# Designed miniproteins, single chains, continued (2): the designs that were tried, part 9

Each design is a single chain, and the fold is of that chain. pLDDT is the mean over its residues in the fold that is shown.

## One batch from the design tools (miniprotein)

Design m4282
Fold by ESMFold2-Fast:
Structure m4282 (fold): chain A 60 residues (1-60)
Amino acid sequence: SMADKKQKLLKEVQDEMFKISELKDKAEAIAKLKALRDKASEFLEKYDPKKLAKMRELIS
């Protein structure tokens, strides 16, 4: 279903954020977070704006 697809995409974004949080190199982590934000921002703005806000805060 469409709901299942949305949850799957949200889970993929969450898993990617977790992997990035495990990186020892802060510059690499920020670069990967920026790339993930750019790919997912429109989707997150619609379906999980709190997660998008958290990503933006972590990048700042």
Scores: mean pLDDT 81

Design m4283
Fold by ESMFold2-Fast:
Structure m4283 (fold): chain A 59 residues (1-59)
Amino acid sequence: MASELAARRAARQAAVEDIRKKTNEIMKKSKYYGLSTEEVREELKKIIADLDAKRAAAA
């Protein structure tokens, strides 16, 4: 139990870091491609869904 808990804790921190990086990249791409706020919102939804799916698959 303890080792699995530690692994999940580490995975959570890594996931938060990845979200941060991807969010920054989306903002950069939005500027380069002239994306609207709605398009940026859709991209964020995809990142959140992908993160949830990866966490479920990794568990």
Scores: mean pLDDT 74

Design m4284
Fold by ESMFold2-Fast:
Structure m4284 (fold): chain A 65 residues (1-65)
Amino acid sequence: MEELKKRIEELEKKVVELSKQAGKIMIDAARGKIDPEEASKELSELNDQIRALLKEIRELKKKIY
């Protein structure tokens, strides 16, 4: 069970890092450093990765109980 909890913590940390990347992309787009269409695409990809990680976290939590 400790291994599953540790894996959940690692996945949650990845979600935080991807969320930080999304925030940075928003700021860079606002500054004109990246094209708005490119920013939208990168944000969509990050959101897809976050959703996949959240799904894995949910499945792992079910195995603990």
Scores: mean pLDDT 82

Design m4285
Fold by ESMFold2-Fast:
Structure m4285 (fold): chain A 107 residues (1-107)
Amino acid sequence: MDDLEQKIIDLVSKLVKDPSVTRDQIFDKIVDFLIDYAKTHNEYYSAVRLAIKLAMSSNMPASRIIDLINSLTGIPQDVRDQLITLINQGDFEGALALVDAEIAKRA
């Protein structure tokens, strides 16, 4: 498990224990955290990758992932458009494959 995944697990664990925090507020806080992390660390694809994994495992709405992708202007527009198309089609595995390919090009 990487450092970003662990930070999200810690964040979600704290938020779930607070009975005043709604599921929608948890997703808002996750997206805000991922946007800030991506911009601060220049790790845009890692943030998108984790958001897609959260949609697959935790039923995070596709609209939240699209908002995240559109906020990450460090990702080229053509790549963002391809990711949004795959997410809108429900092809989360295809979206992960595209993200992993972009990460591999930069490693």
Scores: mean pLDDT 80

Design m4286
Fold by ESMFold2-Fast:
Structure m4286 (fold): chain A 108 residues (1-108)
Amino acid sequence: SQAEIDALLVEAQRAYKAGDYDAALAHYQRAVDLLEASDRPDDLLRAASVLLRMAEIHLQQRDFDAAEAALARAEELADRLAEVDPETAAQLRKQIDLLRRDLAAAQA
């Protein structure tokens, strides 16, 4: 499924560049679902990174509830990652915190 995940991420980037944000988010969501089915730390990190991209797209579209949902899901993955790789999880939490500040500022 690594080839399937890579293909989904390529299609998501193409959709994003074309301005088709709904298609980009759908491809990213499918990639996250496949990555979260894995118990591997590198797959959890990839899933969280994709969720951060989804949160950025939702924030750009001013879909604040969807942006918060993606960030909350990324936090759950950071918590799982912290059990095996606390340093990488801490860096991921910093990125989540920065996007949460951007989200709060956009709503002010």
Scores: mean pLDDT 89

Design m4287
Fold by ESMFold2-Fast:
Structure m4287 (fold): chain A 84 residues (1-84)
Amino acid sequence: SDKEFLEKTVKQIEETIKKLRELKKTLDPESQKQVEKYIKELEKYIKKLKELSKNPTPESMKEAKKILKEIGEILKKVEEILKR
């Protein structure tokens, strides 16, 4: 179901944020600041996805898909920082 999909996806992203917080500790100060900014953006999207998961409608699922694309782009930017 859409609700189960969103709840599972939120859980996976929360685990990713946990891993990013640990990896952030190993980075230089400038990279730590950049990763922290992205983590804060991801946390804002997670809060929005949790709200959308409470009552999934076709419109809210379109919004959720847009948010998931934005999360994907943020994760790509974080991956490039971590490869430094």
Scores: mean pLDDT 86

Design m4288
Fold by ESMFold2-Fast:
Structure m4288 (fold): chain A 96 residues (1-96)
Amino acid sequence: SEAAREAALREALRRLLAGEATTIVVETEEGVEVTIELSAEREIVGVEGEGETEEKKRRAIEEAREGFEKAVEALRKAEASDFLTPAKREALALAA
């Protein structure tokens, strides 16, 4: 579901803001399980899907990858702008 995907994304962003690599597993509405692997450098290093049909799996993988890429890119841009202090980063992680 979208709610589950958003919760997983929020958790992944929280871990990335803490400077940790993370792996998130999300189950889509179609029952496809998507595994997203993120590096400590805020990069998506892997996206894998597990489901009963190739079409459902491919769509779930692409949707999850696009969502996480946009979120991670926004975080990297925010960090690169030098306005994120450690305190602000912690506050943002709490808000995410």
Scores: mean pLDDT 61

Design m4289
Fold by ESMFold2-Fast:
Structure m4289 (fold): chain A 71 residues (1-71)
Amino acid sequence: LVAQGLAGSTYNEAVRRLTELSRLYPEAGRLRDQLLARVDEASKKDLGTAAVETLRASVDALSGLDDLISK
């Protein structure tokens, strides 16, 4: 939708957290790789669709990370 900046900021934060935590949790590295792949596929679409899919992928990855850490 309106905020390519919001999608980009959320994506950058997700990648940063997953990369930092991948040193302690190998599953975080896997979540990061999945996020990167989803965003790469989204980038082949129009800018609005790409932004929405990037935001969803980033939120999904952060949710997965929270579940992993809470164990």
Scores: mean pLDDT 75

Design m4290
Fold by ESMFold2-Fast:
Structure m4290 (fold): chain A 76 residues (1-76)
Amino acid sequence: MGKEVQQKLLERAKELADKAIAQGVDLQGTPTPELIEEMRKIVEEGAKEAEKAGDYKLAEKLRKQAEELDKLLAET
């Protein structure tokens, strides 16, 4: 169950990377606020899916990552 959530999260991350490249975002540079917001959304959705699947450790990890992304948005 948790591995399935991780796989879906990786697929969403790849889609985000492809979208960012198509929009001319430099993935090797500083991420844009819009890119950070999209990442936060993916991580938050992943946390909800992990909790639904019963992988509470993965859900906690993903929630902490979402909080760090929220901090980056506040600083940017």
Scores: mean pLDDT 69

Design m4291
Fold by ESMFold2-Fast:
Structure m4291 (fold): chain A 70 residues (1-70)
Amino acid sequence: SEFDKLREEDIEIGNEAVEKLSSEQLKELSKWKLEGIQKVNDVPEEERTKAYKEFLEEFKKKVEELIAKA
């Protein structure tokens, strides 16, 4: 399903973050991600898959920004 593919993408982004970021950066990322997931859960059910997909695009960008600061 599309959701399963998005879940796999989420795991892949998380794995790259764990490999490339410091413990302090991972703490920052974890807090940011929790806030983002909460916003996805707050959208209407019909829009959640789209919101999750858009969140994963921002998640990739956030990881890239943190890597650039390392």
Scores: mean pLDDT 84

Design m4292
Fold by ESMFold2-Fast:
Structure m4292 (fold): chain A 91 residues (1-91)
Amino acid sequence: MSVSATALPDGSAQWTFTNDSPERVVVTFTLVSPEGTATEVHIVGPGETKSFTMKLKESATVTGTATVSRLENGKLVIETLDAEPVYVEAP
C-alpha cells in the first residue's frame, strides 16, 4: 500500500491510495488541518487505486495518517502509513 499527496490549483488537496497487494484493505485516513480533524474510511481492492479530495477554505498545511487493516492468513494485520504534509494555497 502506498499514499501520495498533491495540492490542486482549486484550493483542494488530493490523496491517492494504491493497493499493490493481492488482498483487500480497509484504509482509515485521518486528516489534520487548522479547520479541524476529518476521518475517511475506504475499502481498496487488490491492485486498485482510490483517491480522496478535501477542499480548504483558507491556505493551510494538511497532515494525514492512514491506518491500513487487512486479513493475512486469518489474522488481522494493521499498518500505519504517514502521508507527506501538503500545503494548499486557497485561490
Scores: mean pLDDT 81

Design m4293
Fold by ESMFold2-Fast:
Structure m4293 (fold): chain A 94 residues (1-94)
Amino acid sequence: MPLPASELPEEVRETVTRAAVALFGDPNAPEEVSVRELAERAGVPQSRLSRALRTAAEAGVIRLRRRGRTTYVSRSDLLNFLVDVALAKSREER
């Protein structure tokens, strides 16, 4: 069973959330985005985003796909992560 996004370290949650928000700001964004492109869109260091996404993937919250030498993440997985984080935050405020 995957761990809920709320169980991830705060730095990981904030980094992945920032990346997801940056991606959804672009209506022409592809379904699969490279970690490098996602880091550039979000204005975060690629090394930090790569570590955060790997931690989330190890927790079963998202899936990372490797094509050749490039790692990709799904836009739908990032949306699900963002929704899970928002729901967890709402529960803490009440």
Scores: mean pLDDT 75

Design m4294
Fold by ESMFold2-Fast:
Structure m4294 (fold): chain A 88 residues (1-88)
Amino acid sequence: SMIEELEEKLLKKIEEIEKIKDEKEKQEKVIELVQEAVDELKENVPDLKELEEKEKKEVTEQMFRQYKLKKLAEEGKLEEIRELSKKV
């Protein structure tokens, strides 16, 4: 699925962006990523070209939020595992 390919590509780029310490650079890369995702949706699937740009941006932002929540949960689990291993 093209949407699955776009999701994988987006997740990889989000991982790279999350490693940036400078908030301004991070924000610029997020804007760039959203624009690239919107442009790719417009060019690759005719049925997606009928979707309003707002809907395309909402989908992209939702994917970004999902990744961020997953990353935060993963970081929390790693800390929990570390503390549990330390006490056993």
Scores: mean pLDDT 59

Design m4295
Fold by ESMFold2-Fast:
Structure m4295 (fold): chain A 66 residues (1-66)
Amino acid sequence: SLEERRRRYLRAARLAIDVIEKMKKQGKSLDEAREEARKVLREEFPELPDSLIDQIVDAAIAQVEA
């Protein structure tokens, strides 16, 4: 359903933010944080297309850097 898809998107977005914040606290570069977040999201949400995972990760980076 649309509601299930939206809930999955929000869960993926929160996970991406958490991964990026963790990597930033560890002194990792934005490129390293981006790649780790992509890897984690592909593992936890294998049903999401790569294009959507990339979009979620980029949005999470923008939010953490704000």
Scores: mean pLDDT 86

Design m4296
Fold by ESMFold2-Fast:
Structure m4296 (fold): chain A 78 residues (1-78)
Amino acid sequence: GTERIAREIEEGLLSDDPFERDVATALGLIAIAIDKLAKDYENGIFLARRMLEAAQRAGREDDAKIFEDTLKELEKMK
């Protein structure tokens, strides 16, 4: 489940297509938001960290900042 979803979003974030990257960012944030609503902060942190690393590897500074801020928020809630 979660590992497969994380891998698919990572692949999208590393895509050469800007549209696929934007969709992957949106899907990653939706997956993290679902975890926040479920109070599954450990899974939310896991996803946010993987998405941050993928955005950094893709050179997407704005997306990396969004995932970094999301990760910090989740760590404060745990």
Scores: mean pLDDT 83

Design m4297
Fold by ESMFold2-Fast:
Structure m4297 (fold): chain A 60 residues (1-60)
Amino acid sequence: SDIEKLQKELIDIEKEIAELYKKRLKASDRLAQMQEIMEKTEKLTEVFKKIRELKREAAE
């Protein structure tokens, strides 16, 4: 079920990133938006790594 929780987190992060891209912002606010997208993308990568690690552990 840890994998299920991480999969839900992936879906939520993907949705958040998609919503950020839909926003129409001025240049100064856009920089903050880009930073938030980058941070969420990094977290997405870490969640993928954790899912992979858990699957590897389950295969032992």
Scores: mean pLDDT 78

Design m4298
Fold by ESMFold2-Fast:
Structure m4298 (fold): chain A 67 residues (1-67)
Amino acid sequence: MDAQEAARLAAEVALKAGGSEELATKAGTGIAIYAESGDESAGRQARRLLLKAGASEEEAEKVLEAA
């Protein structure tokens, strides 16, 4: 999956879970950085943001695996 598509998926998961647009954007950006660079810190932050939005651990893991 390209970084843009992974970012969109992360944002959609965050919004669907009840997160704000700001939180969804931050999660998407983190996933894009993780997908493009393999930055574990960015991946960890994106996971935290997805969970904060209300996503389950399973949903967050699926987003990271798709990236």
Scores: mean pLDDT 81

Design m4299
Fold by ESMFold2-Fast:
Structure m4299 (fold): chain A 86 residues (1-86)
Amino acid sequence: SIERRIRILLELLKNPEGLSQSELSERLGLSQSTVSRHLKVLEEEGLVVRNDDGRYVISPSKREELEKLKPTWEEYLELPPTPVPG
C-alpha cells in the first residue's frame, strides 16, 4: 500500500547513510518480501537508489523535497513521532 511506501521513505530519510532490506524489515515490522516489493516500486519511481555498499538511500535529487514532506506524512499516517533512542 502507499502507506507502507511512505513508512519506508520516512525511515530512509532518518538514515541518510542507507539501510539494507533486512534493516528496514526489522525497523518497520514488515516481512522482507513486503519491503523488497515496495523498494522495487520506489526504485522504479526514482525516489530510492542503492549506494556503493548496496544499501537503500533516498535519491539525492529528491531528498530536499521528501524531507519537506516528512512532518506532513507522519501526521497524515497518525504515526507516533519517530522516537530515537536505541
Scores: mean pLDDT 78

Design m4300
Fold by ESMFold2-Fast:
Structure m4300 (fold): chain A 82 residues (1-82)
Amino acid sequence: TEAENQRLIDEVTAVMREADTDGDGYVSIEELEALREAAPPERHPFLEFFYNLALAADKDRDGYVSIDDVVAYLEELLNDRR
């Protein structure tokens, strides 16, 4: 549903901002991995999910993704939901 899709987008955005320690709107794949390792076990399944999402959204394959690019990629995936 749209509500579930928006919740997922909001959660991904929040975690990406948490990993964006410099506040520049870009997150390294290594920062996401470090966040996953430092997080409590209850967050691990969700952190693993968007770690993979960030890897897929890294179109330049430079190991960095913008928060906007990850959100746009997620929105694209959710729009294809039937």
Scores: mean pLDDT 71

Design m4301
Fold by ESMFold2-Fast:
Structure m4301 (fold): chain A 88 residues (1-88)
Amino acid sequence: DAPVVTLTFHDDGTVTATVSGEGIIAVQIFVNGKLVGVGFNPFPIAIAKGVKEGDEITVVVETDSGVYQTPPVTAVKGSTQTFTATLV
């Protein structure tokens, strides 16, 4: 099944991307199209810092079965948002 990405937007401008799913190899977090953080198995967590309200966040998940991506997400401080990633 497709991996599920949870984005936690902290008030300090830190964004944590956590991923659940099978065969996860790597998680990459992009801010305004720039790669800013990576996480690898066994801890599929990627962190971005210095994120501002309204920044565009995208998460790419590499798995044993393919590469998946979240839709573009608008940063909202203090929020937690969950997305099912789509095979690219």
Scores: mean pLDDT 85

Design m4302
Fold by ESMFold2-Fast:
Structure m4302 (fold): chain A 96 residues (1-96)
Amino acid sequence: MLAEEAREKIRKAREALLAGDYDTALKYAKEAGKLAIEAGDVELAAEAAATIAHTLKAMGKTDEARKLFDKLNEALKNKDEKGILEVTKEAIKTVE
């Protein structure tokens, strides 16, 4: 249930990002990340974190985006599920 809601919110966030509506993209990506963390869905959490980082990059916040991408990629490389969830929490906090 929570994972399905997170997937739908990631879809809406990506649509908003492509449309240049960064506020809406961050809102939905944040909500998706919170739902993914609550569900313990590491893949969805990573997608939400990546969507936040892409949106920050599109907004010109390149250093914040790079930091999130570097941490996310390292956690994914190491198959560090806890690390992925922690990066997602950091991404959410960055845009609050």
Scores: mean pLDDT 88

Design m4303
Fold by ESMFold2-Fast:
Structure m4303 (fold): chain A 64 residues (1-64)
Amino acid sequence: SLEDLRASADNILKTIETEKYSREEAESMVNAWVRHQRARGVPQEVIDELEEELRKEIDKLYEK
């Protein structure tokens, strides 16, 4: 569901913040998440929207 997809993306963000990953490590994690969603057959438009939101939140973490 969309709710499960958002929860999955939120978990990626929490992991990045909790583990204090570098920006490069965060990018790798987002790319892996995107590949996983594509493999599961999630529509590209939904992936693109959630990826954009996730990347904006990640950018905020590194601008603090």
Scores: mean pLDDT 81

Design m4304
Fold by ESMFold2-Fast:
Structure m4304 (fold): chain A 100 residues (1-100)
Amino acid sequence: ISEAQQELQSLILQTGNVDLENAFNEFLKDPTPEKAATLLYLILETNNPELINAFLNFLVLLGNKDIINAVIEYLSLNSGNEDLLNQLLNKLLEANRFDL
């Protein structure tokens, strides 16, 4: 978790996007489904595959069921994210039976 968090933080800082950095810091202080959805939206707006992949890895390692369910719901309800939803689900399976 700590390594995945550090990787994600480094990639976020490299974007120079202050709103994204602030959203990430607020999520780390108080991780909620609403903050996870906001953070996901901002990360998707970067169109950076490396950053998106790091975020999905971070969520899987965090292991928070409510947050993961909120991200799955967001990706399911917003068209065009089917590949990302499948990527997240595959990462959850590869994490050896991680439940939602």
Scores: mean pLDDT 79

Design m4305
Fold by ESMFold2-Fast:
Structure m4305 (fold): chain A 56 residues (1-56)
Amino acid sequence: MKKLREAIYELVKEGKITLEQANKLAQGIRQGKSVEEIAKESGIDRKTVEEILKKA
């Protein structure tokens, strides 16, 4: 999923999330977790998680 990977790393480049948060976000998406669960586990705000999932 190259587009998903690029979108996540764009957030890291902008300093909006850490590499650790990016790894948790990618893991949650691969496991089919909900936006709420991914946001809780990664510490990323729900809105950002929703925007990334739209690009996946």
Scores: mean pLDDT 77

Design m4306
Fold by ESMFold2-Fast:
Structure m4306 (fold): chain A 58 residues (1-58)
Amino acid sequence: MKKIEEAIDKVLNEGGDPNDESSLMKVLRSLGITGFSLLYDPEKRKLADKVRELMKKR
């Protein structure tokens, strides 16, 4: 969880928007998740949903 929060903080500090899919993708990329993996991996999609929810709370 700490790595996810640090990645979110970095992206938001660089001018990211918590409601913007582009900002979400920057966070996921820093965690080693690519856009391609989100198309076919349900576990990566679950992680993306959790990151999106955490971003909205910041």
Scores: mean pLDDT 74

Design m4307
Fold by ESMFold2-Fast:
Structure m4307 (fold): chain A 82 residues (1-82)
Amino acid sequence: MEEEKKKEEVEKKAFEEALRWARELAERARERGVSVEEVLREEAERAGVEMTETLREVARKIEEGRLEEAARILLEAIRSAG
């Protein structure tokens, strides 16, 4: 049953990382006085990633203060991209 424990730890870490990333985007948007969508678009451009509908959804959820939902959508996007 070590596999279940490792799976839970990986999922928890991934979710926590997604939450931290969402908070960082919100803070950067506030500091710059721009929308979260604009910050995320610039990050995507730098990373060579297309601004997908999923990423736009993430930006919208962050702007609404729904960081948990944003983190879940982001994790889903990462799984789809892998």
Scores: mean pLDDT 75

Design m4308
Fold by ESMFold2-Fast:
Structure m4308 (fold): chain A 85 residues (1-85)
Amino acid sequence: VEELLKKVEEGDTDAAKELIDLIRKLVKEGKLEEARELLRKLFEAAKKRGIGRLLALLLEEYAELIGDEKLLELVREVAKELGLL
């Protein structure tokens, strides 16, 4: 996780996708607090690259497209907390 977060800060889109997949898995498993914390860390890493708002918008759209209501709620809550939405 920490290694993937560092790669996201360096602009690795594949690392970001792996973290998003892990967040989705945590949501499906009902581990909502773990998913929220990992999502917060992902947004902070993206924010350091200046793409935090872009990632928040893309994840919101993605969650809507796949019909994952819990992921959508988490994305909106965490992004708003960080001032990205």
Scores: mean pLDDT 82

Design m4309
Fold by ESMFold2-Fast:
Structure m4309 (fold): chain A 106 residues (1-106)
Amino acid sequence: SDELLQKAFEKLNELVEEALKFDSYIDNALIAKKKGDVETLKKYIEDANKEYQKFLETYKELRETVEALKAADPALKPIADGIEQMADEIVKNVEEKRKKFEEELK
């Protein structure tokens, strides 16, 4: 259980870092768009898409780890549920940022 709990926190930290990188790439892409810098815009869109794919994989691994943790140690369910809630909030923020960016590219 300790190993699964540690892994869950490690994956949550990775998810946070990947979300922050995604957010940064989107913000820089929008600045490039405003300035008419097409090459820089294209680069940051590519970087954001790559980071988003890593984010989805990390989220999947975190979900699997949290479910394994709850199965292995039901006493840790409140901690596991808390990690899941934090992850879901991060996912919501990333998806809202992505949707807003797609609307601004139209």
Scores: mean pLDDT 90

Design m4310
Fold by ESMFold2-Fast:
Structure m4310 (fold): chain A 68 residues (1-68)
Amino acid sequence: KKEIKKKVADELGVSVGFVDKVIELQKAGKTNKQIAAELNVPEEKVSEVIKRYDVELGIEDLKKAVEK
C-alpha cells in the first residue's frame, strides 16, 4: 500500500523513503527508540510516523468494510 506511505510522508513533510524505512524497521521488531537512533532522528518523529501510518491503515480498513 504505497499510497498510505505517501499520505503520511506528505502530511509530516518527510520523504516517502523515510516513512518506508521507519515501517520496515518496525516490522523487523525494532522499537521506536532503536529506529530513531538508526535513522538519526528524534524518537518523537518516529512515533508520529508510526501513529499516522496506523491511523491511515485504520481509515482504509474502515472504508473497505463500509464500501466493500
Scores: mean pLDDT 75

Design m4311
Fold by ESMFold2-Fast:
Structure m4311 (fold): chain A 69 residues (1-69)
Amino acid sequence: SSSEQEQRQLKILVFQIARDGSELVRERIRQRLATEDLSPEQRARLQALIAAEDAEIELLTQEINELKS
């Protein structure tokens, strides 16, 4: 129905915004790893945060693809 299509479009938009946010956070963390003199502990923490953002981006991408199909 038209209402279901509108709800689907809104969900896609929300998930796209969330994914864009996670991509921005991931890029900022990558920049820190590339440019800062970090301890091994700080480096490991930032790498773990990148892994978490990667997982979130994958999940959001799967949700978007499901809604578009």
Scores: mean pLDDT 89

Design m4312
Fold by ESMFold2-Fast:
Structure m4312 (fold): chain A 70 residues (1-70)
Amino acid sequence: SLAEAQALIAQGRAAAEAGDFETALAHLEKAMLASSELAPEALRLAGEVHRQAGREEAADRAFAVADQLS
């Protein structure tokens, strides 16, 4: 559902702010499965998380997929 995806995105942001990048990515992945409408937003956030973790290629792939879905 949209509401479930919004809650998962918020949890993903909180985990990322705490430096828990793997927990952040797990929440964002669940958000993408919960709402196709919010999948691009969740993917852009996953890209930001990968960038913060130093994973530039993973970040670029996430942004590219988000762009294709938008």
Scores: mean pLDDT 87

Design m4313
Fold by ESMFold2-Fast:
Structure m4313 (fold): chain A 66 residues (1-66)
Amino acid sequence: SAKELAMKRFDVDGDGRVDSDDLSAWAKREGLTGSDEDVRKMFDVTGDGVVNDEDRQILRDLVEGK
């Protein structure tokens, strides 16, 4: 699922947990609406080539453990 892909992308330690501080730091530095190819790929958790609110919600649900 998209949530599982997001977990693998941001779970650097492989412990099944993504820290909100990591996501906040990344979003703050890169910009959540990143237009650069690499930044877009970082936030395109569904892999559909578009960064939108669905991707943001998936990341938030992941951090909250939903």
Scores: mean pLDDT 59

Design m4314
Fold by ESMFold2-Fast:
Structure m4314 (fold): chain A 81 residues (1-81)
Amino acid sequence: MVNVADGVLRLKIEAENDSVDSAIETATQVALAVKGITSVSIEGNKLTVTIEGAPIDDADRAVEVVKKLAKKILKEERSLI
């Protein structure tokens, strides 16, 4: 029985100006490090990165990795004023 595991995670990272390249790089590293991520989308001059999908075998670990990297980007953005 399954009622909480859709096997889909979605992380939206928004950044602009000098933070854009850092957000792109981190999203790329997540996509490369976490097998099973099905898509990464970037659009607009204000970067919006959507990472979608997850490994069936280890979706929870994939979510934790993605959240950790997103937190790093947001902390860097705050540190830059």
Scores: mean pLDDT 53

Design m4315
Fold by ESMFold2-Fast:
Structure m4315 (fold): chain A 70 residues (1-70)
Amino acid sequence: VLLTPEQQEALYKFYQENKYRLPSNVQLAAKLRELGVEPTPELVEQARQYILNKEVQEGVEDIKRAVERV
């Protein structure tokens, strides 16, 4: 039901290879199948949310670094 850390890392790498453009549900389902996972709607949504949350977290870290510079 939950994505493994290895699958999450592979999905984010796929996102980076897609030039930081959010993959479609069809592309995410295809990638999940490559990773040996049945692409249920729930797992596709989890993959999408993981990518979005990862991007937000990296953006927040970039802002923090800019603000903390002395």
Scores: mean pLDDT 72

Design m4316
Fold by ESMFold2-Fast:
Structure m4316 (fold): chain A 74 residues (1-74)
Amino acid sequence: SAEEWVEEKLAELEANRDNPEKQKEILLELRTFALGTPDLSDANFQRILAAYLDFAARHPEAAAEVAKEKLVPP
């Protein structure tokens, strides 16, 4: 399910807290999923947003890169 996938990706993000490049990759996957899922629930959206904001507080430059990605990233 979408909930299970988001939870798994958020857990992977936390497991890679000491690896900002890997966290950026995971956040790009979450962003791509959110943009490709028009019926994404508010709960799933809020979890993804909270994870992004936590990352942005710790790594603002890398977070800016994630935010600048187009709807169809490379």
Scores: mean pLDDT 76

Design m4317
Fold by ESMFold2-Fast:
Structure m4317 (fold): chain A 72 residues (1-72)
Amino acid sequence: MSEEELERIARYAVGQAILDTGGLKDPEKVIEKARQYARKLAEDKGFSPEEIERVAELAEELAKRMVENVKA
């Protein structure tokens, strides 16, 4: 699996988390849901345990970055 593919899954998971939480008003919930969706999506696609955790980490980082951008 390429870095690009993992990033794409992570970005999709972050988008779903934002929709589920009604936007970026609750950063901890967005980050947690993004990580959960990323793990679930990767697991459903048959990724290795290492790849599942990497996708979850990428989703967490992306969600944190988006929250920081809204803070200003």
Scores: mean pLDDT 77

